# Designed miniproteins, single chains, continued (5), part 56

Each design is a single chain, and the fold is of that chain. pLDDT is the mean over its residues in the fold that is shown.

## One batch from the design tools (miniprotein)

Design m18060
Fold by ESMFold2-Fast:
Structure m18060 (fold): chain A 76 residues (1-76)
Amino acid sequence: MMADVEVALEVMRAAVYKLAGDGLGAGRAYERAARILEAAGRHAEAAEYYRRAAEALEGVDPERAAALRARAEALA
């Protein structure tokens, strides 16, 4: 499925950014994966990736991290 390919790409990008120590890059990649899943109606999976994005952004952009965590809770 098209959404699965796009999600896999963003998750791989997030993993590369995490290995490089780039929390901002990782968080943005997870957020894109979550938005793709949310648009596809896959709310539980979207919530999981919004949580991962929030974790990656916690030390870099705590305001965005809080917003993404709230979005994850709304979808779960």
Scores: mean pLDDT 85

Design m18061
Fold by ESMFold2-Fast:
Structure m18061 (fold): chain A 67 residues (1-67)
Amino acid sequence: MLGKEGQILIKKAQAALDAGDLAAAEEYIRRLEEVARRAEEAGDERLARTLRRAVEELRARLEALKA
């Protein structure tokens, strides 16, 4: 189920960012983007929007940690 898959990836990305593991965080964010794309293709606009927002927030944290 895309919603559960997305939620697991969000938690993994957050944990990686909290640990300073930028490579792992980037990988989980990339996988989350794929889940968001699959949600869009499936017509689940609400889920796609929720996951894309999570991607934006996680990417912002990742870029801040790289600076």
Scores: mean pLDDT 86

Design m18062
Fold by ESMFold2-Fast:
Structure m18062 (fold): chain A 78 residues (1-78)
Amino acid sequence: SLTEQTTLLLNSTIRLANKVKEQSTDPKSIKQAEELIERAKKLLEEIEKQPATKELYQEALELHQRAVKLLVEDGLPV
């Protein structure tokens, strides 16, 4: 379902962003990772209350892509 796909993207985003927080030495990257985690957690709370919308799925996809980019830019394995 769209809700399941969105949940997987958001959980993956949190996992990747936590990796940045633990392994990056760049304060800017750490701050961006914290922002990604905060937004992803908020979207997970929304999905807990109602099914995912197409718009929410697209936001989750964008957050996930940003987390991947952050790892790559910091030289960390995705």
Scores: mean pLDDT 88

Design m18063
Fold by ESMFold2-Fast:
Parts: C-alpha cells; structure tokens; sequence
Structure m18063 (fold): chain A 66 residues (1-66)
C-alpha cells in the first residue's frame, strides 16, 4: 500500500542519515518487496558505498509517493 511504501522509504532515509548501512539495506529490501522500481538501484548504490547517491534517490522516491 501507499502507507507501507511511505513508512519503508522514511525508514530508509532515517537509516541513511544516521549512517546505518545495515538498517538502510533492510529498508531498501522492504521497498523492493513493495514493488518500488528504484529499490534495486538503491541496493546497488549502498553495496558500492555510495550512501549520498542512495539518499538522494530515496528522497526522490519519497517526493513521488507523497
């Protein structure tokens, strides 16, 4: 649902802003299960240590879901 997607993306953003990569990966996987098309790219960026790029993409997804 939209509410589940908003909760998951907000959790991902919070984890990324705290530098908690383990929590961020869990949040990105939750987005993938919810069918968010950007989720695989967020996971890829996180695996490459591109935290700032992952955060920017996550914030874009949040604005599109609002």
Amino acid sequence: SKADKLKAIQGLIDALEKGDVVAALAGARELEELGVPEAPEIIRLLRQGKVDEALALAKKVLEEEK
Scores: mean pLDDT 85

Design m18064
Fold by ESMFold2-Fast:
Structure m18064 (fold): chain A 61 residues (1-61)
Amino acid sequence: SMMDELVEKLLKLEERTYAARGIELSEEERKQMREGIRKAIEENPEAVKEIVEQLEPTLAA
């Protein structure tokens, strides 16, 4: 679904941010992060979609 795609894109961006700090997320932390991202999208789906579309070139590279 579009929601699952947005969650995965944002999760990858979050993982990259943590990796840049030398932090690797556990499976439990990734699960919690996915739930948090999903809730954020549910609250502001249009705003999140616009942000992800702007970040797609960065996420694809």
Scores: mean pLDDT 74

Design m18065
Fold by ESMFold2-Fast:
Structure m18065 (fold): chain A 77 residues (1-77)
Amino acid sequence: MEELEEKLRELQEKLAELEEKRKERGELSEEELKELRELAEEIARILAEILAIKYGLSPEEKEELLKKLLEIVEKEL
């Protein structure tokens, strides 16, 4: 659990760095947009794992949660 929370924090810091670049330049490059999407997807996967452990979710419930989180990522990006 703790290791997942530390990893989540690292990914959130990288995500914040890309958001700052977006604010400075008004847009991100294709490579930076891909990195942003990959970071957001990895954050979603780690968050689903943390929630599955915390709430005792089945593998099926974790997969459904992950799908919903990935849909949010796609909608917001």
Scores: mean pLDDT 79

Design m18066
Fold by ESMFold2-Fast:
Structure m18066 (fold): chain A 58 residues (1-58)
Amino acid sequence: MKEIKEEMLKNLEESREKIIETLGEEFYEELKEIIENSNSADELMEKLKELFEKYISK
């Protein structure tokens, strides 16, 4: 899981400006929190799916 979290955080940082412009700063902060605070890959993926559905399906 640590390597997955590191890759996701790097991709998040590289795409920070675009994510904030497209989905907002609140989405970016929630996404970062989910990645940093998830205890398993399954938890991470499920929470990410819920977050994307919440903001993209608006």
Scores: mean pLDDT 75

Design m18067
Fold by ESMFold2-Fast:
Structure m18067 (fold): chain A 92 residues (1-92)
Amino acid sequence: MPELPEVPEASEIQRALALMVVGVLKAHGLEILDSEILRNSEETKKLYELVGKPGGIIIIADEEKNVTYVYVVLSEDTVLKLTVSPAIESQV
């Protein structure tokens, strides 16, 4: 079962954002293959720097692996990483 991981200490808005993203992905026929909470890592810091503030979403398609990575930046130290199938077209 693809389960959303627990988002401990997230605000109601951050939790709602994570649930909305999962719901949108499923509504568009995308399968959630994996879900992971990234904490206090070099990767979380870089992702936070890219968005400049909490609440940002970063989408990266990997056509070679036929997957899409969806990063939901919940805070400076906490990012939800979703791996979904298939790779989405980034052409529009």
Scores: mean pLDDT 68

Design m18068
Fold by ESMFold2-Fast:
Structure m18068 (fold): chain A 59 residues (1-59)
Amino acid sequence: MKYVRAVKTVDADAPAVLPFKEGEILEVLKEYEDGNLLARSLATGKVGLVGKDLVEEIK
């Protein structure tokens, strides 16, 4: 199972976009060819799209 950490806070502005706070841990559900992700917030349980430049991989 792959996890990523938010590098900055993102407010929800579109229905498909996942809102999160800086430092929040997200579970990666799907990786797209462009490097963007479908992820679940562990804090809120919400699922949505995440830009690749907004997260860092957790080892």
Scores: mean pLDDT 77

Design m18069
Fold by ESMFold2-Fast:
Structure m18069 (fold): chain A 96 residues (1-96)
Amino acid sequence: SDREEAIRLLEEAIRHLEEAIEALKKGDVKSALEHLREASKHLEEAIRLGAREAAEALDYVGQAIEAAKKGDLKTAIEYAKKALEAARRARERLLE
């Protein structure tokens, strides 16, 4: 179902966000940007399938990408963590 697929996409986005945060902490900007972009794609697909609460997570991923591109790793980590929390909330909402 669209709901089950949206949950799987959110779980994949959550995994990529966790990996992006770890890459940012290590200063691996290239790896972090790849994981943030993958999270963005999965969040966009989840939103198309009805996970509208994931829109907040997607906005934070965009902010994390822009900060990481500028080399502002502290700000990138902050927004990536906010994206992770928002993605987890969106997933919990679909499990209700």
Scores: mean pLDDT 92

Design m18070
Fold by ESMFold2-Fast:
Structure m18070 (fold): chain A 56 residues (1-56)
Amino acid sequence: MEEKRKEELIKEAEEAARNGDAQKVIDYVFEAGKISPDYAFEASEAVARVVVEREG
C-alpha cells in the first residue's frame, strides 16, 4: 500500500510547487523519503518538472 501513499505525496508536492510553496514541497519530499529514498527521488523529479514548466 506504499504505492498509494507515494502517489499522494508526489501529487501534493507537485501542487505545492505549482503554488510556489517551497516549504510544503520540502515537507512532502521528506515525508516520501521517510518511506523510501526512491520515493523522495521520484517526488523531487516531479517537483523539478513543475518548476521547469513554471520558470521556462
Scores: mean pLDDT 77

Design m18071
Fold by ESMFold2-Fast:
Structure m18071 (fold): chain A 99 residues (1-99)
Amino acid sequence: QPQLVESGPGSVQGGTSLTLSCQVSGTGSKDYTVHWFRRKVGTDEWTYLGSQTLPGGTSGTVSITVSNLEPGETYDYTCVASVNGKVVAAGQGIKVKAL
């Protein structure tokens, strides 16, 4: 089973760009698609941000850039990996506050 680890800053200035990275390991020979989602803290709705495919046998990093954070908002960001349309792993998530 692949392992996903999110990394990035815990806070960002409102109106600036935020870049988060998802490190993928333990992929074996399968092509994994890594998807990014976010949820505003205090809500249950996840918004899809995008995806990238990692070729078979490749560990790697998938990054997302977000530039529309409102000051005072906090979001949970999560990366998930799928193979053949099935989700097989998820990261633990990273929380980022816009200042």
Scores: mean pLDDT 81

Design m18072
Fold by ESMFold2-Fast:
Structure m18072 (fold): chain A 79 residues (1-79)
Amino acid sequence: MPVAEAAEAARRALAEAGVRVTAEALNPDAGEVFLLVEGPSREAIEAAAERIAAEVPGVTAVEVFLSGPTRAGLRVTVA
């Protein structure tokens, strides 16, 4: 899957969970998308990350790097 398509699907899933994307970086050579996010809670961010990993075709993993109670970085890995 192109990383741009995975990024768009991830942003959509995050928006549905009330999680806002504040920055994005694509690394197509590594099959990775990095998203900096702000949400209503850690639980909302983690639930959205799990949903992306489960529901977005071609996504193999989502790693969550919590930077506060409402902020995180996400690494989305694409096959």
Scores: mean pLDDT 82

Design m18073
Fold by ESMFold2-Fast:
Structure m18073 (fold): chain A 84 residues (1-84)
Amino acid sequence: ASQQELDDGILAIQIGVAKLLASKGEYEEAKELLEKAIERYPDSSLTAEAYAELGEVYKKLGKEEEAAEYFAKAKELDPSSPEA
């Protein structure tokens, strides 16, 4: 396993945890986790998915402008993403 494979695995787990937090209404905690994950793993194959989830969390917080910025970032990294 390469460092990239390890980073992708860790980011996948963090995205999953953030989705669970968001499903419980813990949007601020989900936001913080996703922001830290993206900062630590900016070049992961899953970074676009992390940005899309961060956009959804910001939208739930009523921060439409920030949500739009994160959806745009997700689309830039993965144009096939439906949430970008």
Scores: mean pLDDT 80

Design m18074
Fold by ESMFold2-Fast:
Structure m18074 (fold): chain A 91 residues (1-91)
Amino acid sequence: DKIEEAKKKLEEALKKAEEMLKKAKTSSKEVSEAAEKAAGYYTLAAQNYELAIELYKDPSKKEGAEKAIKAAEEQLKKAEEYEKKAEELEK
C-alpha cells in the first residue's frame, strides 16, 4: 500500500530530523552545521511524504502524490549526505 509505505517513511524522516536537531545542540560547530542541514532536509522530506499521503486518498490526485514522493526522495538523499558528513566530522 502506497499510503502505508509513505507513512512509514514519514515517521522515519521525522525521527531522523529530531535526532539531527539534538546532535546539532550538543556538538562542535562543524558537526552542528552539518546536523542542522540534515535535520532541515529530513523535515522537507517529511512534509512531502505527508503531502503524498493526503493526495493518495484521492485517485484523481495520484500524479501529484507521485511528484511529492519524488521530491521527498530527493530531499531524503540530501539529508543522508549531510548526516554522513556530520558523522565523519565527529571522528
Scores: mean pLDDT 87

Design m18075
Fold by ESMFold2-Fast:
Structure m18075 (fold): chain A 70 residues (1-70)
Amino acid sequence: SPLELLRKAHEYLKQGKYDEAIEYYQKAIEASKDNPLLRASAYRGLAIAYKKKGDNEKAEEFEKQADELR
């Protein structure tokens, strides 16, 4: 389920496995086309993961995507 994908992404993020977290956040977004709250949570997770990798430009991009979903 999209929620299980999001949960797995959060667990990878907590473990410092940023590439795996990014993969699962992207899967959660793809699986949740009609769920803006879940998509927003996944975009915020992507922003954190990219910021942790030092990619501030991508982090800002994904924060904007999350904000657009309200």
Scores: mean pLDDT 86

Design m18076
Fold by ESMFold2-Fast:
Parts: structure tokens; C-alpha cells; sequence
Structure m18076 (fold): chain A 55 residues (1-55)
């Protein structure tokens, strides 16, 4: 989803900065705020890892 892609991109940026805990918290907070579902959070995590691997 578009929300998962956007969140995945932000999480990837944090991961590239070595902020793994902050990346994880970003995704978790979005689920807790009701902005994304748990499956969208999983999708965002996969997208983030793909973006980190590409760079």
C-alpha cells in the first residue's frame, strides 16, 4: 500500500543512519496510531530492508 511504501522509505533512512530501534519504533507507532494495519507494518519492514539492500 502507499502508506506502507512511505513508512518503509522513512524506516530505510533510519536504518541507513544506524538507528534500528528508531526505525522499529516508527513502524510500531504507526500501527498503534491506527495509521496502518499490522500487515501493512510487515510490508513496510520488507520495503525498508529491500531499500537498504539496494543502496
Amino acid sequence: SAKAEELGRKAAELLLEGKEDEAEELVRTAVENGEISSDEAREASIIALQLVDEK
Scores: mean pLDDT 79

Design m18077
Fold by ESMFold2-Fast:
Structure m18077 (fold): chain A 71 residues (1-71)
Amino acid sequence: KAALVAEIEALLRELAARALAEAAKTLSPEEVAALAERLAAHVAALVAQAATLSEAELEALLAALRAQAAA
């Protein structure tokens, strides 16, 4: 279970990093910093929720996140 939660966290952080990289092209450094804090808080909340899920639910969530990352 812990390994699945860690993999979900890593993937959520990767998606957040991509969002920040795109935002950095148009936003000011202050706006990017504010967005980074919001995304970090959101990832932490999602990881905490993931820790309450069953192993089967975690595998399904990981598959969905991988599909989203590939798109």
Scores: mean pLDDT 80

Design m18078
Fold by ESMFold2-Fast:
Formats: C-alpha cells, sequence, structure tokens
Structure m18078 (fold): chain A 86 residues (1-86)
C-alpha cells in the first residue's frame, strides 16, 4: 500500500502536524520520501503499514480540525490525501 500526501497553503502548525504524521509512518516501517517548504508538505510512503496509514490520516485530521479541507482518494493500492485551505 502506498500513501501520497499533497498538502498546500497550510499554516506553520498545520504543516508541522501533517509532516509529523508522514514521518511517523516511516517509523512504522514504510519507505518515506518527504519535501516540506513553508505551508507545503509532499510525502510518499511506500510499503505503508496499517499503523503508518493511520499516522498519516491522523496528521490530516488534525489539519482538518484547524479549518483545512481534506480529500482522500483510493485508486488501486494507492491512497492520496490532499490537504488545502478551507
Amino acid sequence: MTVVVEARGLDEESARLVREGVEAAGQAGGRVTIRVEGGEVFGIVEDASVGGILAVLGGAVEAALRGHRVETRVEGDTITIRVSPA
């Protein structure tokens, strides 16, 4: 299972929460590639564990609670999570 995170236009705290979720997925045994720049977070977690998927979703949910929009798409073995301004 691959998880792709595309976050744009976030405040510093929301970007940190999304980043920490992606990083936690790596600690749960996934192969992580991540780029963070200002309010943008782009991450890919290859071979994600269930715990890794939940960690990424947790970060996205925290951003949603802070007023951001979250969209999730599942296509084949890939979950794409997009986080944007409300």
Scores: mean pLDDT 85

Design m18079
Fold by ESMFold2-Fast:
Structure m18079 (fold): chain A 54 residues (1-54)
Amino acid sequence: MEELDLTGLSPDEQARALIEYGRRNPEYRDQLAAAALSVASPERRPELRRLIQE
């Protein structure tokens, strides 16, 4: 990820971008994961948590 720019992304794409940024910045991983889960629908949260833990 070159930079964290969420402009023009769908909520699902925004959640994925936040998770990927957290993978690169471990000290912010939990914070960014929480933000991603808050953007995503409840039905998608288990899938996103799996992606975070991957």
Scores: mean pLDDT 71

Design m18080
Fold by ESMFold2-Fast:
Structure m18080 (fold): chain A 61 residues (1-61)
Amino acid sequence: GLTDRERQVVILLSQGYSHREIGEKLGISPATVSRHTRRILRKMGLRNRAEFLERIRASQK
């Protein structure tokens, strides 16, 4: 499962925010957001951000 921080990053990514904007909203660096994104992708069995965005799109009709 995702940690609370990883869940917040997922929500903001699904809303179209950049790593910089997510970092500003969560009070962390964009590099830290990038590391969270990589861990999220690994935990979800996805290879890259494009697969993540397609998964989110497929979940919304």
Scores: mean pLDDT 80

Design m18081
Fold by ESMFold2-Fast:
Parts: sequence; C-alpha cells; structure tokens
Structure m18081 (fold): chain A 56 residues (1-56)
Amino acid sequence: SLSKEEAEKKAEELQKKAVRAYLAGDAETAIRYAEEAGKVSGKPSAAESMRKALGL
C-alpha cells in the first residue's frame, strides 16, 4: 500500500501522463490515466476535473 503522500504524487504523475496523451491525440490512453489517478488519490472530483479538462 502507498502512503497518502506517495499516492498523491503517483496521482499527479498519472495526471501529467493523461495530459500528455491528450496532447498527442490519444484520448483513450488519456482516459485510462485520468481514471487511474482518481483511483490512486481517492478523489473522484479530481478525476472528473481531469476528464473535463481533457474533453472526455
């Protein structure tokens, strides 16, 4: 299990990967990273904000 701080850092990295995938035109990969970021952080609103920012 990850500590709370480690989970937040991992979620941040996953969010960055989602943004990079979106900019590359890979919406499917962007969705997967955004969903995983939400699961890791336990913050559904953060995942929803990411999906909305990605136009998903």
Scores: mean pLDDT 72

Design m18082
Fold by ESMFold2-Fast:
Structure m18082 (fold): chain A 97 residues (1-97)
Amino acid sequence: LLEQMPPEFKAAILAKEANDEEGLKAAIELALARLYLALARSYKEQGKEEKAAEFLELAKEYLKKAEELLKKTKNEEVKKLLKEAIEELRKGIEELE
């Protein structure tokens, strides 16, 4: 009901249950991308532009790794959740540029 998990967390749970190893790896990479995006946003708000840029670059790197793993993901519901997470994270990255 309240405080729904990010799509990549739901994807990780479903991938584990479906034995979709590559889907699980993609979900973990997206969780890291979300963490680095949050850090980039925090540093930008503090006026620490160099640190913000470093973490934004890490967010982009992990997002790219997840997109590659998505191509090898087997379960269609996991793919849908991973695509939702990728779209949200891509939008967040664009908003910080």
Scores: mean pLDDT 86

Design m18083
Fold by ESMFold2-Fast:
Structure m18083 (fold): chain A 65 residues (1-65)
Amino acid sequence: MEDEELEKKAVDLANKASEAISRGDTEAARKYIEELREVAKKSKNPELQERIDRVIAIFEAALAR
């Protein structure tokens, strides 16, 4: 229930962050990354938290180029 909604939100935010990075919108990308961190904090599922952390690390590496 809660975890299913959080997983759907995480997927949506990851897609939005990826699109923002691809168009060079660093501010929008950082906003979506912060929202992903909030989803991870609210999740009771360690597997979902680990997946979100991995996605954030990939996006932060892309923004550091």
Scores: mean pLDDT 81

Design m18084
Fold by ESMFold2-Fast:
Structure m18084 (fold): chain A 65 residues (1-65)
Amino acid sequence: MSVEERFARAKEIALRVGKASEETAEKMATAAVGGATPDEVIELARSLGTEISRETAKRIVEAGK
């Protein structure tokens, strides 16, 4: 799977399941593709004013791999 496909999938989960803004979802997807852990994605989301579950963060990270 291409980096673009992994990014798009991670971003979609952040938008639809995480209910993040477009900008926040892009940053979360970038982190996931870059090898971030679920906990790191949660901390990133919180720093941007978005609260997500660990389950949602895990799905975003898995999509980025």
Scores: mean pLDDT 84

Design m18085
Fold by ESMFold2-Fast:
Structure m18085 (fold): chain A 57 residues (1-57)
Amino acid sequence: EVDPIVRRAFALLAHDPERDWTLRELAEELGVSVATLRRALARAGVSLQQMKDAVRP
């Protein structure tokens, strides 16, 4: 099971897959620090780029 932060981040990316999301923007939308988001992604074994790739072909 993935971290709730990762699930919410993925939902945001999927909602607007054409937007060039940055870690800062994603963290701001989630209401967490960039450091917290980076740790959540690291624990899940995914990068922001991998998540972006997963919501777009």
Scores: mean pLDDT 79

Design m18086
Fold by ESMFold2-Fast:
Structure m18086 (fold): chain A 60 residues (1-60)
Amino acid sequence: MSKEERIKLALELVSKMEFPSEEAREAVEEEAVRLVEEADENNITAVEGAVLHAMGLNLE
């Protein structure tokens, strides 16, 4: 999976979640994309991990 594909998946996952405001969603999207871009891992688990980490959810 390419970095571009991982970024697309991160944005798609965030877009399907409910947020209290559009600003909150956009902030999470920006952080998730940044984490995916910096990751050296190339798989869907890494994308999901980056999104959950950006949202502050329990994923350790």
Scores: mean pLDDT 65

Design m18087
Fold by ESMFold2-Fast:
Structure m18087 (fold): chain A 90 residues (1-90)
Amino acid sequence: MEELREELLKNLDKAIEYAKQGKDDEAVSYVRKSVDLAAELAQRGELEFVREALDKLVEIGKLMKNPKAVSEVIAQVLYLLGLILEGELR
């Protein structure tokens, strides 16, 4: 679990770094990796890390200027929100 959490934080930090540089395509690549890791954490019941990932994805989306990249990040935020809600309703 520690290894999965560290990889999640690493990928989120890279997404923020690329988004700040205006490299939206690279930022989206790291967003996708982060969402895959966050989904696995959700399956393991680690919803706190999924909530932190969601907050960082919102920050990343605010930094992006490409409408297509922003739209994809919004879709990923909604996906993770769905996973959190499902986990809490169990």
Scores: mean pLDDT 83

Design m18088
Fold by ESMFold2-Fast:
Order: sequence, then structure tokens, then C-alpha cells
Structure m18088 (fold): chain A 56 residues (1-56)
Amino acid sequence: MVLTEEQRRKLLEGVKVLAEFFTEEQIKQLLMKYAKLSEEEADEILEEARAEGVKL
């Protein structure tokens, strides 16, 4: 799936919110189910969130 810069930013903001309530594995499953991301794309978004200091 090809993501725009705006879509990536929105997904990253969503992950920050979800990290308050869910584990990394749960967030990964949510990204794959609702955002229709591949496992690799979901891992990329989670890695970006960790790089920004989000606790997963």
C-alpha cells in the first residue's frame, strides 16, 4: 500500500494515542485491520513512533 505523507502523519498520531491503551502487538493488529497496512508497513509506522519516543 502506498501511503502519502499526510496519511503517515495521521497514522503516527493515531499510534501515539493508542499507545496509552494498547500493547505494541495490539496496535500492529489494529493498523493491519483498519488502515489495511501490510505487516512491514505497520512495523515501519511502529518504528517511527518508537523513534519519536512513544512507549510501546
Scores: mean pLDDT 78

Design m18089
Fold by ESMFold2-Fast:
Structure m18089 (fold): chain A 68 residues (1-68)
Amino acid sequence: AAALEAEARRLLAEARRAAAEGDVETAQKLIDQADELAKRLIGLGRYDAAAELGREIREVRELVEQAA
């Protein structure tokens, strides 16, 4: 569970970097991968962790939208 959270946050950090470089396609792919990990957390019953990660995913998606 903690490993999935750490990996998802790493993917979101890379997505922020890609967005800052104007690479919207890569940023979107990384966000989608992080969202898949959030769904796995739901499957494991880790609802609070998934909800927190969902907020971070939304924030990064807004940054990518501004970069597009």
Scores: mean pLDDT 81

Design m18090
Fold by ESMFold2-Fast:
Structure m18090 (fold): chain A 102 residues (1-102)
Amino acid sequence: LIEKAKEYAQKAAEYALRAAEAAIAAGDLEAARYALEAAKYAAQAALAAANGDLEKAVEYAEKAVEYAEKAIKAAKSPEAREYAEKAKEYAEKAKELAEEAL
C-alpha cells in the first residue's frame, strides 16, 4: 500500500504541474496558483509516504485534493481543468491507500 500511495501522490503532483503549465499558457493565474499548491502538497504526500509517515501522507493528500478542486473551479482553460481533474483523482487515491495502510 505504501508504495502505491507514493506512486499515486507522485502522479497527482505531475498532473497538478501540467495543470499549472496549461493555466499559465491560458493566462489563468488564479488556476495556476491553486494547481501549484496542489502539486506542492501532492509532492509532500509522496515524500511522507516514502518516509512511512502515513498520517502526514493523508494530511498532505487531503490538501492536494482541496487545491486541485479549487484549480478545477478557477480554470478557464479546458486543458488546465482536465489536468487538475486528474491531479484530484490521483490525490484521492493516494489518500485512500495511505489511510488503508494506517
Scores: mean pLDDT 87

Design m18091
Fold by ESMFold2-Fast:
Structure m18091 (fold): chain A 72 residues (1-72)
Amino acid sequence: SIEPSLELLKKEFEETYKEIEELLKDKSEEFIEEAKKKLKEEIEKLLKAPSEENFERFKKLKEELLEEAKKL
């Protein structure tokens, strides 16, 4: 099983948030706050029901947010 640990989830969140913030530090603070909110909600879901599928959904959200950030 590849169920994520709390440490791994925390690291993924921090890394994703930092990447988005660095990418958008001179563009849109509103987007950063919205992205942070979405990531937090997805992490809360993972913490309640850690599973490979939920972790993959979190990774997909991360990729989508980073791609959207690059388009701004």
Scores: mean pLDDT 73

Design m18092
Fold by ESMFold2-Fast:
Structure m18092 (fold): chain A 85 residues (1-85)
Amino acid sequence: MREELLEKLRQAIAEARSEALVDELVAAGVPRERAEELAEETARRLERLAAELEAGADPEEVKRRALEVVGEFQRRAAEAIEAAR
């Protein structure tokens, strides 16, 4: 359902914009500037998907793309941790 997915996207955006996420990345060895950049990029991508969903995009397609955004964040966070070693 569109409304349920939109609510989940809003929760994910709030998590991506939380200081807790940035602090976790910094604790893992990511420089704060890079941690903030990754969180901001992820939040903006999720915000665009939420806007598309509200504009009438297919919920199943938006869900698939949201999972790709989360997967890309996890991949880039892992690369940033690796680069800091």
Scores: mean pLDDT 83

Design m18093
Fold by ESMFold2-Fast:
Structure m18093 (fold): chain A 113 residues (1-113)
Amino acid sequence: SKKEEEEKKSQEILIEMAEELLKEAEKRGVEEAAEYARKAIEYAKKGELAEALRYLAEALEELARASDDPVERNGALHAARLLREAAERYETEKKTLVEFLKERLAEAERLAA
């Protein structure tokens, strides 16, 4: 029950993230990023969250390649890496995406304290 609710919430967040990346990719004319964002939406709607995360990462990597700003490029590549890590942990550790994100947030808070 609780894990099902967390899965549904993760699915909704991934769809929203992918839709925003699609809008940005279309606005910037980066067709490869738009294609990967559309695939992320498709797989998220199917409940295939690990595949959706990997396609989101690919969309970010394509946006990074199109960017002339090293800060934007490095930020997008870092975000893509975190999404790929989240996909791997979701598949291998049988943890929900929300559980993974909560653990990462708690670790960041400990490092900041």
Scores: mean pLDDT 78

Design m18094
Fold by ESMFold2-Fast:
Structure m18094 (fold): chain A 55 residues (1-55)
Amino acid sequence: SEEEYGNKVGQASRDAAARYQALLAAGVPREEAHREVMRWLKEEIDKIDKEYKEK
């Protein structure tokens, strides 16, 4: 459903924010942390999209 899709995307966004903060805390430069998180988030959204967009 649209609501399940939105909830999954929202959770992925929150997980991305947490991952970004964890990378910064580990001493990863902002630009590198941002690129890594955006790459992960895109892969995660693509997985969610394949699961729910067929509906």
Scores: mean pLDDT 81

Design m18095
Fold by ESMFold2-Fast:
Structure m18095 (fold): chain A 74 residues (1-74)
Amino acid sequence: MSHEVILLESSITMLYLLALLTIEDEEILKRIEELALEATEIVKKLEAGEISEEEAIEKLEELRKEMERLLEEA
């Protein structure tokens, strides 16, 4: 995996852990969990050669932005 993919995956993992510690709203937490699971699926597809590294980076960046938005709304 590229350094960029590793950093994005790590960022998403850290946002999810922050959400688990700080968010009391179960609906928002569930949505963040769904985004974290989607990120895991993207990484699996990249490792399997089903998507390009560029596609993985773009999708992971979109998921990270959505998670940050949800954390701000919580």
Scores: mean pLDDT 83

Design m18096
Fold by ESMFold2-Fast:
Structure m18096 (fold): chain A 86 residues (1-86)
Amino acid sequence: MFEEIIDLLKKLASLSDPELSKELERAIKELKIAKEENDLERLKRLLEGIKKFLESVYDKLSPEAQELAKKTIEKIKELLEEIDKK
């Protein structure tokens, strides 16, 4: 699940304008650090933030980027549910 989200974010960044691409690359880096540090609270916060960000810019994306953003949002929701299953 986590690796799928990273791959989707990388693909989305490659289809995005330079400003959005930089934000997505930053998000990828922060997610990897949170995962490596096993900081579940930080990981959850970052995932929620990325989901909201993608939802906020969705209507400004190309059709191809919109499909990737939709898949990314769905995968983020699934991972958040797995984290909350305590």
Scores: mean pLDDT 82

